# Designs tried in a protein design run: designed miniproteins, single chains, continued (2). Part 39

Each design is a single chain, and the fold is of that chain. pLDDT is the mean over its residues in the fold that is shown.

## One batch from the design tools (miniprotein)

Design m5333
Fold by ESMFold2-Fast:
Structure m5333 (fold): chain A 69 residues (1-69)
Amino acid sequence: MALELVDREIEETLERVNALMEKAGLEPISREEATKIAISGIASEETYERLKRAAALTGEEVPAGVIKK
């Protein structure tokens, strides 16, 4: 199962990450990057650094499911 589940996971990841980026005034991530995160649970180093900065600027946590705990 099924292209639908993978697509929803990618969309949810993109929405979560880009909501944080927008709140911090940072540029959103690409769908390609969101796809990697949704499938692997791990952001690239550059994306993770941007997420940490966004979290620090907004007082929020890095979104759950972006980095494996």
Scores: mean pLDDT 72

Design m5334
Fold by ESMFold2-Fast:
Structure m5334 (fold): chain A 76 residues (1-76)
Amino acid sequence: SGELVEKFKEEFKKEIEEAIKEGKKGTELDERARRAYKQLLKSVLDLDDEEAEEILEKIGGIVLDEAFARAMKKVL
């Protein structure tokens, strides 16, 4: 449902904002974003570890790059 998608986006934004506040940048920020995205696929969308990893592999980081860019624009 739309509510789960919005919760996912909100939680992901919080994770990225917290990582930036902690001083993470470049590769460290990318690694944190990938980990947060996987954890949110599991916790918010109720996917298991294998399902979440398969989604990340298929997307190849493209969706992460878009979500990350949008979060960056709102924090900057």
Scores: mean pLDDT 68

Design m5335
Fold by ESMFold2-Fast:
Structure m5335 (fold): chain A 84 residues (1-84)
Amino acid sequence: SRAEEVRKKLEESSKLAKEFQKELKEMEKKGTSDEEILKFIEEYREKHKDWSAGAPVLAAVQYVLLKKKLGKATSEQINEEILA
């Protein structure tokens, strides 16, 4: 049924968001550089850019925050990305 397909998509989206957050935390625990974490986030965003689920949104937020930390983004750019 269509409803069952939609439910599966929502479950997949929730799982992706949890896996994304878990991977970020594991990378931080391993002492992964901010530049490597940024690359991971960029690859995740590109892979899931068509998903309306929370995972791509979380990836976008983390991306702009790390770009700011690396001096590659202004507060204005961060606000634009979050509000988009």
Scores: mean pLDDT 67

Design m5336
Fold by ESMFold2-Fast:
Structure m5336 (fold): chain A 80 residues (1-80)
Amino acid sequence: MLQGKRALLDELRSLSPAKFDDSILEENNEDFAQSVRIYLMLGLQADNEKADRVADHVRAGQYEDAINELKVLAQELQQA
């Protein structure tokens, strides 16, 4: 669990120079999913559907799927 959260956090950090506090790794899956969703919508200006897809994977504990969706989202945002 913690390893998956850290990998996703590192991927998020690679998309923006904005720093996340490591305390976010102590959040439960629901709170962490909500934090990721807010960051994608407000920090990266992602649409609700894309932010929700990443957050749903986090909420389910599917961190590898969340990272893969995030990479797809990052590519789409670079083309916009």
Scores: mean pLDDT 73

Design m5337
Fold by ESMFold2-Fast:
Parts: structure tokens; sequence; C-alpha cells
Structure m5337 (fold): chain A 85 residues (1-85)
């Protein structure tokens, strides 16, 4: 489970560092797929911890000046990746 949560966080971070909306969405989608695996295979606590880590990263990225469009594209990717799983 730790590895799945780390992959979700890793790909979300790549999405926040993306230079295009398409790249941000695609990395977010991969992160969402890993987050879905944490939800299915991990404990409720592990899923909540992964969600909290990703939420904090998004807030920190916004504060650091990542464009709102990149944040939104990555978040949309996560939601769709999670729901498609």
Amino acid sequence: MKELAEEAVKYYKKGLEAKTLEEAYEYGYIAGKYLAKVKKEGSEKEFEEAENRMGKLGEEAGAAGVPAEILLAASKGIIEGLNDS
C-alpha cells in the first residue's frame, strides 16, 4: 500500500510541474488510478492519508505560483482516473 500511495503522490507532483494542460491532466489521471488502488486495496486510513498529502501538495503548488489552469487540469485528471477505476 505504501508504494501505491507514493506512486499517486509522485505522479500528481509531475502533473503540478507540467508545462501543458494536457500533460498535467495525463499525470493527474495516472495519480488518480494509483489513488483508486489505495482505496480498493488499502485501509481507509491509508486512502485518507494519500488524499491529505495530495491536497497539501496542490495547496503548496498554488502558493508557489503554479498556474491555476495546471492545478485544475491535474485535479480533473485525478477525479477522472479515480472514477474510471
Scores: mean pLDDT 83

Design m5338
Fold by ESMFold2-Fast:
Structure m5338 (fold): chain A 81 residues (1-81)
Amino acid sequence: MLSEEEKELKKAAESLINHLREYGESLGLPEETARLVEEFEKETKEIIEKLRKGEISVEEAVKLLLQRYGEAMGRLDRLAR
């Protein structure tokens, strides 16, 4: 069973994925957005796995998740120009 922290991180990641899709679609970049979403989902799984193994704290996991989200948003901004 997933821990409560793992469930909350998954919910946060799903919200960020939805925002990433909406933003990318608004820029007219559906294919690039799909690739970035797939990459972000992989990174989210790695972060959750590290949290599960006790390699990182919840605070570090949240920081990494937000960092990866910001990187994906920045890549969409660059592709739109």
Scores: mean pLDDT 81

Design m5339
Fold by ESMFold2-Fast:
Parts: C-alpha cells; structure tokens; sequence
Structure m5339 (fold): chain A 93 residues (1-93)
C-alpha cells in the first residue's frame, strides 16, 4: 500500500538503525539520514504530498544505507534502509 506515513516511518527506522551502528566516519552520514527521515515524517504528518514524502523517504534510506555500510554492515540497518527506499519509490510512482 502507498501510504506516506508508512514511508516516513520506514525512513525514521532506517535513520535510527544507522545511528545505532555508525561510529567515526559513518556518523555524519547517519545523522543526515536521520534528519531526512524526520523531514519525511513531518511532510506526512503536516499535509505534504505523497510524492514529496516518498522523495524524502527514499533519500533518507539511501543515506542510511551508505552509513550502515561504512559502519561495517549491519544486516538489520541495511534492510531498514532498503525498505525506506522501496516505500519512498512506491509513493513517487
């Protein structure tokens, strides 16, 4: 189902998971991912378009995925990041 709230939730979860595993060089990217996820959630909650929420969720997921990989690869963090990208893409389509 193409729901803005689900994409925003996925983006927030991906950002949080990346923050949990990121240290050193990966930390700035994890922070960027988490902040983008907050933006996607705000768009969903405060009346932004589904396309806008999807774009923000996909961007958050991509940044979170890069952060998780730099942190040595957490399967859970990468999975959550990919889910955010997928749900974001569905809203943009």
Amino acid sequence: MKEPSEAAKAALEAGRAALDVAEGEALPKAIAGALTGVGAAATSMFGGSAEEAGREAAAAGEVALEAAKLAGGSEEAEKLAREAIEKGAELMG
Scores: mean pLDDT 69

Design m5340
Fold by ESMFold2-Fast:
Structure m5340 (fold): chain A 93 residues (1-93)
Amino acid sequence: SPLVEIGRAVTALLNDAFAKNPDRTLTLEEFLKILEEVRERFADHPRLSDIFLEAAKEAAEKYADEDGRLTPGQAWEVLDEAFRKAREALAAA
């Protein structure tokens, strides 16, 4: 499933990014950059990647703290909401 592959790619990139940051947090800007990299990898599934990535952007803005930062826990909440919205959109098609 392309949605499962998108999720694996995002999860791998997020784990790498969190491991490289000394405080184990990501800025909203860093998180959005990871989503853009995933969009490029899945350019052959533009509709599905766009639905997932737009949902993830909206959720990231909602779950980011007042300094615009995400912990791993907050990032996983973002991905859970994005997957839920993408599954709902696919079921409606």
Scores: mean pLDDT 80

Design m5341
Fold by ESMFold2-Fast:
Structure m5341 (fold): chain A 68 residues (1-68)
Amino acid sequence: ALSAAERRARFEAARAALLDELVAVLEAHGGDWRHPEVVAKVAEVRARLAALAAELGVPNTTELVVPA
C-alpha cells in the first residue's frame, strides 16, 4: 500500500503536470483565459485533481484562480 507521503508526492506530481498542460494550452491561445479550449482545460484540471485527491485520500490543496 502507498504511504501518506507517497500519496501526497503522487498528487503533487500530477498537479505540477496538469498545471504545465494548462500553461501550454493558455500560451497556445495567447494567454486568453476566456478561450473555449482554455476554459475546458481549467475545468478538466480541476476535475482531475479533485478525483485524484479523493482516490489517493489526500487534501486537494490546488487553488486555480482564473482572472475573469
Scores: mean pLDDT 77

Design m5342
Fold by ESMFold2-Fast:
Order: structure tokens, then sequence, then C-alpha cells
Structure m5342 (fold): chain A 70 residues (1-70)
């Protein structure tokens, strides 16, 4: 769960709302359990594209974290 905890911290620091953090964390946990992180990365990329610069950078940091954990 270190990856999940780090992702939560990154998003919380960026000011992402608690409901969105919950959804992202559950998605990451599911992707790691199934060994298929590509779908999670694609979802995070779409969220980053819809976000302001600060939030976009936070999602990009989470994507990097997932790629390193894979």
Amino acid sequence: EEVVKKAEEILRKAGVDLLTIRQVVEMIRYALEKGDVEKAIEFLKRLAEQSDEKTRKAYEEVIKLLKEAS
C-alpha cells in the first residue's frame, strides 16, 4: 500500500477534493491488485488534461509513481 499512500498524499497536497481522491485511490488499488496499471494511467491522464496546472502536475506525479511500481 505504499504506492496508494503516496498517491493520496500527492493529491491531498494539490488540493484535490476528498471524493476524487477516494475514487483515484480505489482505482489505483484495483489496478495494482490485477496487475493492469495501464487503465489507471489512462484515466489519470484524462483527469490531468481537465485540470489546472497544479492539479495536472499532481496527476502526472501519480502516473510516474505507478509506472515505477509496475
Scores: mean pLDDT 81

Design m5343
Fold by ESMFold2-Fast:
Structure m5343 (fold): chain A 83 residues (1-83)
Amino acid sequence: KKLTKKSLKAELNSIKNFIELGNYKLVAQHVCAILNDYEASVALLNQLANFLKSLEKPNEIIEILKQQCNTAQANTLIELLKN
């Protein structure tokens, strides 16, 4: 249940497969699943935010997260994405 650096790295590798397919909606949905399945520290949420900011269409992902992932962790991630 607790997100670690190792489990985050594995999840990010899975997300990279969706990026290769050009499917940013599926990327955002998988991020939402991570936020529902794991309890994450602010430091790990910041690592996830920095990864999402490095993508070609980070704003599209942010919009989908705002619409589909209404959790406390999702709100924290969105604030980190604004920073």
Scores: mean pLDDT 80

Design m5344
Fold by ESMFold2-Fast:
Structure m5344 (fold): chain A 81 residues (1-81)
Amino acid sequence: MTMEDVVEMAKLMQDEDSVARLKKLGLNGSEVARMLGALFAAVMSGVETARRIVEEAGLPEKRAQEVLALAEFSEELASKG
């Protein structure tokens, strides 16, 4: 994870919708960072790319499922814009 990635994730944290979802999931800071990284990948390339990134990053299956659910939501939001 690069400094640029962290800055972009911070921008997503300013979004009330994203912040509410993060709080609902009870994720810690490290998990939030991984989730937002995969979410960005989903917005740019679709949920299949996010799935690959999550697997390659070695996230536990439960966290991978949570990240992919949020990636699907983000992809839906992006498609409506």
Scores: mean pLDDT 58

Design m5345
Fold by ESMFold2-Fast:
Structure m5345 (fold): chain A 99 residues (1-99)
Amino acid sequence: VPSPAEKAIEYAKAGNWVQALFLVHQLINEGRYEEAAKTLEELKELDPDSAVTYYGLLAKVYEKLGDKVKAYKYLSEQYRLQGKFDLSKEYEEKAKELS
């Protein structure tokens, strides 16, 4: 059977974003953070109108994976999309300090 990650992408391609996000949250709740990250990176390209939500979830997932550089980069992008440019710059600089 398809994995929850594969099913989430199938739901997204069918326009069922609610089920796609439900399956991503299931992966996160099960501690399957690498699969959740990969799925979210695909979802933000398939549904760019919801990019703020996907970047926020990517930041959280990469924090759980211990990848603070990616977590801060995705937080920076989320704040940029929200027009919070001072916070976006702050997290971009924090990512550079850890690299």
Scores: mean pLDDT 85

Design m5346
Fold by ESMFold2-Fast:
Parts: sequence; structure tokens; C-alpha cells
Structure m5346 (fold): chain A 58 residues (1-58)
Amino acid sequence: MKLTDKELAEIREKLEKLGYEVTVDLSETLKEFQKDNGLKDDGIADEETIKKLKELSS
């Protein structure tokens, strides 16, 4: 992922707020989130994944 440490921290916080287990391997947590929300479960924080995170963690 081409994300800054600050952006990665924000993604972790949003996932944690939604009740996901945020581990050292962020990709595994993202795959779980993607599966739950009908997205492609590749573990990559793409534009669609980030958009969905923002919508749900509003």
C-alpha cells in the first residue's frame, strides 16, 4: 500500500471503531472488512475500501 504512516493509523482507528481486530498485519484485517462489505477481499486499501471505511466510521 502506498499510504503514509498517518493514513495507516487512521485506517486502523476506523477499523477498530467498527469492532475489527487490528493486528500487525493490516492486510488481514482489511480482507475481513472487505468480505463483510461485499468488496474484493485482496487486503489492499484501495479507493473503494477507504470510501467504505469512511462511510461506516462517520
Scores: mean pLDDT 77

Design m5347
Fold by ESMFold2-Fast:
Structure m5347 (fold): chain A 98 residues (1-98)
Amino acid sequence: SLEEALALLREFVARVKQIILEDPRLSEAQKEDLIAELDAMEAAVARHLRAHPGDRELFLQAFEGMVRTVVSKLRELGAEDAAARVEALGRETLARLA
């Protein structure tokens, strides 16, 4: 359902924020930037879900794009463990959406 997909999206984002906040390798400024970008991406994915309820393929594509963007940024910042954790969480969330 739309409500279940939105709940899973919110849960994913909340867990990613925790991973970012707990990472000792990231500066406070880097954490703030990553969280702001994550919030913007969550809002965009949620808008697509609400505008196209039942377009599962569009939602999955948007969600996967968000995961790839976050993982890429964490790797660029040298936060390899955080990146691996986010990637695994993304796969788990996609499996729950299947």
Scores: mean pLDDT 87

Design m5348
Fold by ESMFold2-Fast:
Structure m5348 (fold): chain A 81 residues (1-81)
Amino acid sequence: SKEELLKKAENMLETLRNELNLPEEVAKKIGEIIKKLLESKTKEEAEKNIKEMRELMDKENVSDGAKNVALAMAEEILKEL
């Protein structure tokens, strides 16, 4: 369900903040993109949101470990749409 995916995403962001030193502002921005992804009505809209997330993480110099975790979550959401 969308509720279960949102909870999983929130737990992921908390882990990234606590274990991989992801800044709170960046975690918040990723969370907003994940909410948009969960509300996507088309595959094209979903792929646009995933691209936006990737570009944000690249601009903010997010570690490869944190990027991989966040992108894996985005791919899981995409499979449920």
Scores: mean pLDDT 84

Design m5349
Fold by ESMFold2-Fast:
Structure m5349 (fold): chain A 84 residues (1-84)
Amino acid sequence: MTEEIKELAEEASLEADRSVKVSVEEAVKEMDKLAELLRSLGDEETAELVEKLKERLLEIGDEKMISALGVIARLTLEKLEEKL
């Protein structure tokens, strides 16, 4: 995982607690988009980690965590697209 993804994860977690949360369905879609983008950039290892994290979070059923990870994925995706 890149340092930039880690920084966005921390920032987005705080933002998710204070602002609009996404639905579980939207969070899953954002995580899927992030994994697809990472795979297209050649980072298959991080893409697989995102997919496994998504699966594990859905198994746990923590909607707050799933929502927060969805926001993190969206912000990370936007940041990566800006650099392309």
Scores: mean pLDDT 70

Design m5350
Fold by ESMFold2-Fast:
Structure m5350 (fold): chain A 101 residues (1-101)
Amino acid sequence: SSAEKKKLQEKLKELQKKKELADKLIDAIKNKDVKKIKEIKEEAKKLGDKTLAKIADQAIELLNQPESPENKLQLDILIGLVRIILGVNNIEIKNLEKKLK
C-alpha cells in the first residue's frame, strides 16, 4: 500500500504539471504568443505529452500564416481540444485524490 500510494502521488504530480501546461497553452494561443507556445511545446515533449506538443505545433503553424477567418476558426478548434484535455486531466486528478484519501 505504501509503494502504491507513492506511485499514485507521482502520477498526480505529473497530471498537475500537464494541466498547468494545457492552461498556459490556451492563454498563449489566445494571446498569439508564438514564443510561449514554443516553450510550452518543449515542456510538453519533456513530460511525454505528445498530444499537447502536437496541438502547440499546429498552433505555431497557424499563427505563422496570414490571418483569415478560417485560421481563426482552426485556432478556436485547437483551444477547444486543449479544454477537452483539461477536462480529462481534471477527472483523473480528482479520481487520484479520492484514492489517496
Scores: mean pLDDT 87

Design m5351
Fold by ESMFold2-Fast:
Structure m5351 (fold): chain A 73 residues (1-73)
Amino acid sequence: SVLSNDVAMKVKLLVDEMLDNQRNAKNAAESYQAMADTYDQIADVLEEAGQTELAQDSRDLADYYRKLAEKAA
């Protein structure tokens, strides 16, 4: 499914913010937590756009990185 330009731009800005947060992370746990938080925000954007399947995939990625953050702490 092709995302609208507005939704694609919002997702791109969140991904860019995630990459900046990863570059500034002090340790692996902080980096993984930032990824989890960003994938939850991407899921919210996709869900509001009616992209339910992509939103769920993004939630699953957020859960995965949250578990990695807990293990790295």
Scores: mean pLDDT 85

Design m5352
Fold by ESMFold2-Fast:
Structure m5352 (fold): chain A 84 residues (1-84)
Amino acid sequence: SAIVEAARAGIEGMRESETAEQLTGSALRLMGAMLEAHLRGDRESLEEIRELLREAAEDPSLSEEQRTVLRHLVEGTDKLIESL
């Protein structure tokens, strides 16, 4: 799905981020995809995004700052799913 592809691109951008600005920009892109899925009632896409975020948050090659943002986004997807 286009929403999951956009979320995957956001996660990859966060993984590849070298600056706080790049990390923030990629996180905002991902949040946009999450919000679009929520507005469409697309639980399946939100659940897939949550799984991708959990996997990324457990990646030991990432900085603690990157993993912290990813963990917050996992919590965000849980709240969006619960509100459907």
Scores: mean pLDDT 86

Design m5353
Fold by ESMFold2-Fast:
Structure m5353 (fold): chain A 61 residues (1-61)
Amino acid sequence: AEEAAAKAAEYYKDRKDAAVVPSGPDTVAGKGGMKGGTATASGKTAEGAKKALEEAYKKGK
C-alpha cells in the first residue's frame, strides 16, 4: 500500500535531480530559459493544493 506512495515520491525526486543536474550554470541565474519554480507560502488549504499543482507543472523546466 505505502510502497506505491514511496515509489511515486522517489520517482519525482529522481526526476527533479536528473532534470536539474545538467542545468547548473543556467540554474544559477535562471537565465537561458524558464526552469524556475513557483514558491510562495500563503495558507496550506486551497492555496497549498494550487501551489503543488503549479510547482509540478513547472518542476524541472
Scores: mean pLDDT 46

Design m5354
Fold by ESMFold2-Fast:
Structure m5354 (fold): chain A 81 residues (1-81)
Amino acid sequence: SEFDELKEELEKVLKEAEEELKKTGRVSSALMARAMELLSEMEKKIRELGYPEEYVKEYKELAKRFGELYEKHMKALKEAK
């Protein structure tokens, strides 16, 4: 499904961003922007489908993972000053 394709792409982007953070101490703006775009598209798709329980659950797990990455990224940027 389109939702499963968005989920797979977001999981790949998050993994790449997490690996980049470990190797370089930072995440590229392109990866962060792509992750945010995919989360937005997934949320829109969930809304259009009437909030299917399984999709909402998967979305929340990926959104939490992104949030943890974003916090680490912002902390690294602040400490680099």
Scores: mean pLDDT 83

Design m5355
Fold by ESMFold2-Fast:
Structure m5355 (fold): chain A 64 residues (1-64)
Amino acid sequence: SSLQEEYDKLWAELVATSKELAELLAQIRKEGGTPEKRARARELVDKGTELAKKAVEVQKQIAA
């Protein structure tokens, strides 16, 4: 269904966002943070939260 395709797309975006965040946090831990790196990490956290909310809503519709 189109809902499954929407879920798969949201999940792919969430995975990509999570990888970028993990790599950035690892770099901050190893090399120290800059204000720019910390701001980017916040952006990625916020983006991940919104993608997760959308994925949950689509999953509920698939499960119904």
Scores: mean pLDDT 85

Design m5356
Fold by ESMFold2-Fast:
Structure m5356 (fold): chain A 90 residues (1-90)
Amino acid sequence: SEAEEALREAEKVMRAAEEALKKAKESKDKEEALKLAKNAITAARGAVATLRRLVERYPDDEALREAAREFERRREELEEEAKKLIEEVK
């Protein structure tokens, strides 16, 4: 279904955001680390926005509501870690 395809794409975006943050933490280049961390935040927010639209489109889909809650937790954790990294490398 279109919802399942959109959910799969949102998962790819969220995983890419998590990987970008991991690379940011491992980077010895301050400019690269800042860019990767900021991009990770933007990507994670985009993935959550996709899930919010899916929940609005399919309000009775309990699995989508659960996925949206999980994506929001992942975004919050990612943003907390990314913001700490951004402050440390400034």
Scores: mean pLDDT 88

Design m5357
Fold by ESMFold2-Fast:
Formats: structure tokens, sequence, C-alpha cells
Structure m5357 (fold): chain A 95 residues (1-95)
């Protein structure tokens, strides 16, 4: 599906960033429940719930990034931008 293709692309992009910046795993872990809610809402066909969960996920990533030193914070905010772009593609594909 188009949603699965966008998810696979997200997973590859995130994986590449984590190889360069393994410390970013903590940002993803902090936001993990919101990301699981996003994926579940997409599986349920609830685009509105998925959009809300994605917004919560991105907000939690930004909060986690704010606790990091400046170079790691920049990498964490770049990761957030990648997640936002692919998350929007997944939402568009699900609509």
Amino acid sequence: SAVQAAYNALAEAVGAMLQQHPELQAVLDAASPAFQAFLQALRDGDVAAAQQALQEFLALMEQAASTMDPPTREAALALRQVVAEYGDRMLAAAA
C-alpha cells in the first residue's frame, strides 16, 4: 500500500540518521507511545486520530530535543522534520 511504502521510506531514513547519531534513539523512545498510537489509528482508518497522534509525537520529540546539547539538538530537530514529512505522506496516502 502507499501507506506501507511511506512507512518503509521513513524507517530507512530514520535508520540512516540513527547510524550517524545513535544518541537520537532516546528522542524516539520518549515519543514511542504517541508513534504507536499514530500507527494504530492508521490501521483503524481513523485519519483524524492519526493526525492528532502525529502532532503529539512531533511535540514530544521537540521537548526531548530541548534537553540536549546544541549539536545533538540540531540532529534531533532534523530527525523531527524527517518524521513530519513522511508522517504527512502516510496521512495523505491513508485519506
Scores: mean pLDDT 85

Design m5358
Fold by ESMFold2-Fast:
Structure m5358 (fold): chain A 96 residues (1-96)
Amino acid sequence: SAEKLLEMHKVYQQGREKMEQATEYVKQGDYDKAYQLLMQSVNDSVPVEASIFKGISLDQLTKDGQLNAKKMLEAMKAGKDPRSASVKLPEVTADF
């Protein structure tokens, strides 16, 4: 539904803010705080994504999000764009 897409958009926008904050913590050498912020973003997005994407389990979305957070953190440590380190979700049929 359009309502679920709007909710997902808001959560992803908040995730971008957390990613920017995490990047600043990485610049300060606070990798633990950076990872916590990235994981908060994952925990916020997973329930919304599970409500939209049929055929992906909550556990799988959580695992994919954790892997993305780790890859983003490593990219940030290397001074690379964290977005280039993202993994794609498995191909599924979305119910809108």
Scores: mean pLDDT 74

Design m5359
Fold by ESMFold2-Fast:
Structure m5359 (fold): chain A 73 residues (1-73)
Amino acid sequence: SYQQDAREVAERLRGGERSVQVGTVSATAENDEAARAASDVMLGAADTGHELKNLTFTTASGATGTVTVLKPT
């Protein structure tokens, strides 16, 4: 499921990866801070069942990342 894929992407981001894609779920992160932020966003999307399409974010330190969580049709 896309919710399980989002959890896998979150785990891999926290494990040190900076660009991850599983199925229709993907994320990029500039550094460790952005990777943790992207992981938190991924877990929130998985828990709520909400889709995110090309969400870009900036952390308090200015680090950037992108998150996509789409339901397969």
Scores: mean pLDDT 83

Design m5360
Fold by ESMFold2-Fast:
Structure m5360 (fold): chain A 67 residues (1-67)
Amino acid sequence: SSKELLAAGNEEGFITQARDEGRAAGLSEEDIEEAVQAALAKRDDPLQADVELHVQLAIHTIKKVLG
């Protein structure tokens, strides 16, 4: 999972996986980058960073689906 990448110090791997997940959900690059930046603000706690990432991706996905 993405939290394991951060726990291992692989921030680049975390970012790459997050961008791939956002693109798979059909999100814009702006929405993906916003989610990534929110998650990285919590990078010192890999679990909290992973939670924040998925909350932000879910919010953007819901907005896209519902209009």
Scores: mean pLDDT 83

Design m5361
Fold by ESMFold2-Fast:
Structure m5361 (fold): chain A 87 residues (1-87)
Amino acid sequence: MEGRVVPVSVASSAKVGEPVTVSAPEPPGLVRTRVTVLGADGTVVASAESTTPSATLTFTKAGTYTVVVEQESTDGVSVGFATLTVT
């Protein structure tokens, strides 16, 4: 699979109501960064978009979440994944 996979930088844990910054390396020609957060059941519980290589999210509910980062660039789309625990 020739898709770009990017490392995701996010804290391993956060607290409810605490701003969490999610980032990935900036690709050449970055158009946008989209962050989608999935609950354990696969439902989208939060999302953010930015024109920079990072986005900030705030969580209202404790749990274990999958963070999906999609970066759109002039060369295509890169995707990365991380796990975050909110207490």
Scores: mean pLDDT 79

Design m5362
Fold by ESMFold2-Fast:
Structure m5362 (fold): chain A 91 residues (1-91)
Amino acid sequence: MKKKITLKVRASDRPVTPEEAEALAQALVDAARNGSEITELEFGDVDANREALARAVRGIKEAAKENGYEVTIEADPRVQAAIDAALAALE
């Protein structure tokens, strides 16, 4: 049976640097890879960092599948829209 992981991601209007966005993205991937049951992160302005979010989502999905985990991403509507747009752009 696969372990279930929940990642809670929220947006705000706070500007985030590309370096900080990459660090937050990596933290989500690491949480999925390590099987952390619940992880909560606030990204700030996700619209400026859609590429980092898209890479994080792909990395989370790959890490979870390779390690036999099931991942649920609980995103607020703004984060979800940014993820959907970024994934559509990356194919």
Scores: mean pLDDT 75

Design m5363
Fold by ESMFold2-Fast:
Structure m5363 (fold): chain A 95 residues (1-95)
Amino acid sequence: MEEKIKELEERIKELIERLKKELEKLSKSSPDNVAVQEQKKLLEEAIKYLEKALNSPDPEKRAEYLEKASDEAAKAVLLIESEELRELAEEYRKL
């Protein structure tokens, strides 16, 4: 059980790093574009939910935060990251 929890936590950390890289990329490409500014806000909310997931001791609460992060990532058109976050939430619900 402890090894599985560590594996899931490392996957959350990897997704935080990936979303932060996407946020940096958006900041460099078109800072004055309203759609890009909206996408950045969605990515910032997704990262916030991932940080809340890592700080939650409850697997069910972690799953809820990961699902919220997935929804925000999908709205930001990060469909691959959104799917990975959904899968990660399901793994926590199985604990």
Scores: mean pLDDT 83

Design m5364
Fold by ESMFold2-Fast:
Structure m5364 (fold): chain A 98 residues (1-98)
Amino acid sequence: MIAELEKEFAEARQKKDAEKLRTIGEEYASMGDYEKAIEAFKEAISIEPSAELYRNLGRLYEKMGDLKKAQEAYRKALSIEPLDEATRQALADVEKKL
């Protein structure tokens, strides 16, 4: 399955398929491969940014202990959906730890 996921990632990147890249990022994250998950989400964001993608990126950076990158990702999510209370709370929690 990992070799197949790597092929799917390369194909989705070539086709600029943001939805498939999001799905691949979620699969890598569920497997604990946070570096590959971040790479896939960043590729998806480069094609079609969304608050959901930035929220997923923020959660991943928190799991990796990169609070500054988590802060940046949550701020970008809020720039798209300013009234998302869950993301506002996540940003506040990250900023308290900085």
Scores: mean pLDDT 85

Design m5365
Fold by ESMFold2-Fast:
Structure m5365 (fold): chain A 92 residues (1-92)
Amino acid sequence: METEELAEFLRRLYELFRAGDLEGARELVEEALKEGGPAQKIFARRLLSYDPAEIVANTTEEQRQAIAEAEKEVLKEMPLTEADVQNLLELA
């Protein structure tokens, strides 16, 4: 399912953040933006400070639900630390 694929992407991304590999994390996000499924591309655009209004306007309800569900599952298993949040801001 798209939600499971996005959850795998998020786990990989958070593992790179925890390892301090910000360059690898950025490359993973850029790959998702080019080659990923629709939900991965929307999430990648969101991380890279893409226009939030344009994301909302061009995202279907199903895609929004898939992203929210994938984030919930990943955060349950890999709760973000303050350092992880700071690394996300560095990508944006």
Scores: mean pLDDT 64

Design m5366
Fold by ESMFold2-Fast:
Structure m5366 (fold): chain A 79 residues (1-79)
Amino acid sequence: MQVLFEDRRYRASTPEEFEKALAELDARIAELQAQHPDAVVTGAYVEYEDPSLTPEQRAAWEAARKAVEADREAFRAGL
């Protein structure tokens, strides 16, 4: 199995921009996955920098970011 690393940071300041960035990221991951069916695509993430985030939204954003960073580190450690 091949592991592909996609490091693309999308910054969003509103929920609408964040949703659009996630859709673009998902489309890019799907494109790479279609080109490499036997590969796992990881390491891409969206940064949400809205200061109006609730504590719950901030925690969800941080959890998502940590999951992507963990996948990135696992890819590097697996080399």
Scores: mean pLDDT 61

Design m5367
Fold by ESMFold2-Fast:
Structure m5367 (fold): chain A 67 residues (1-67)
Amino acid sequence: MLEEDERALSPERVRAFLEEALKQVTDENDRKLLEEWIEKADEMDLFERYAAVIQAAVLLAIEKRKK
């Protein structure tokens, strides 16, 4: 299972998801967090990448709620 998580949560895939989230999130503080995570994606362990994806998904959900 760790091997599957490594494939799904590779730095490249995490960066792609965070960059997509950054295009949709308008809050300045949230955008800054996403940019920091994108920059550090290659330095993150598997848990940190998983946490970043979850947090980005929450920020996207909040942004959609603000419509």
Scores: mean pLDDT 75

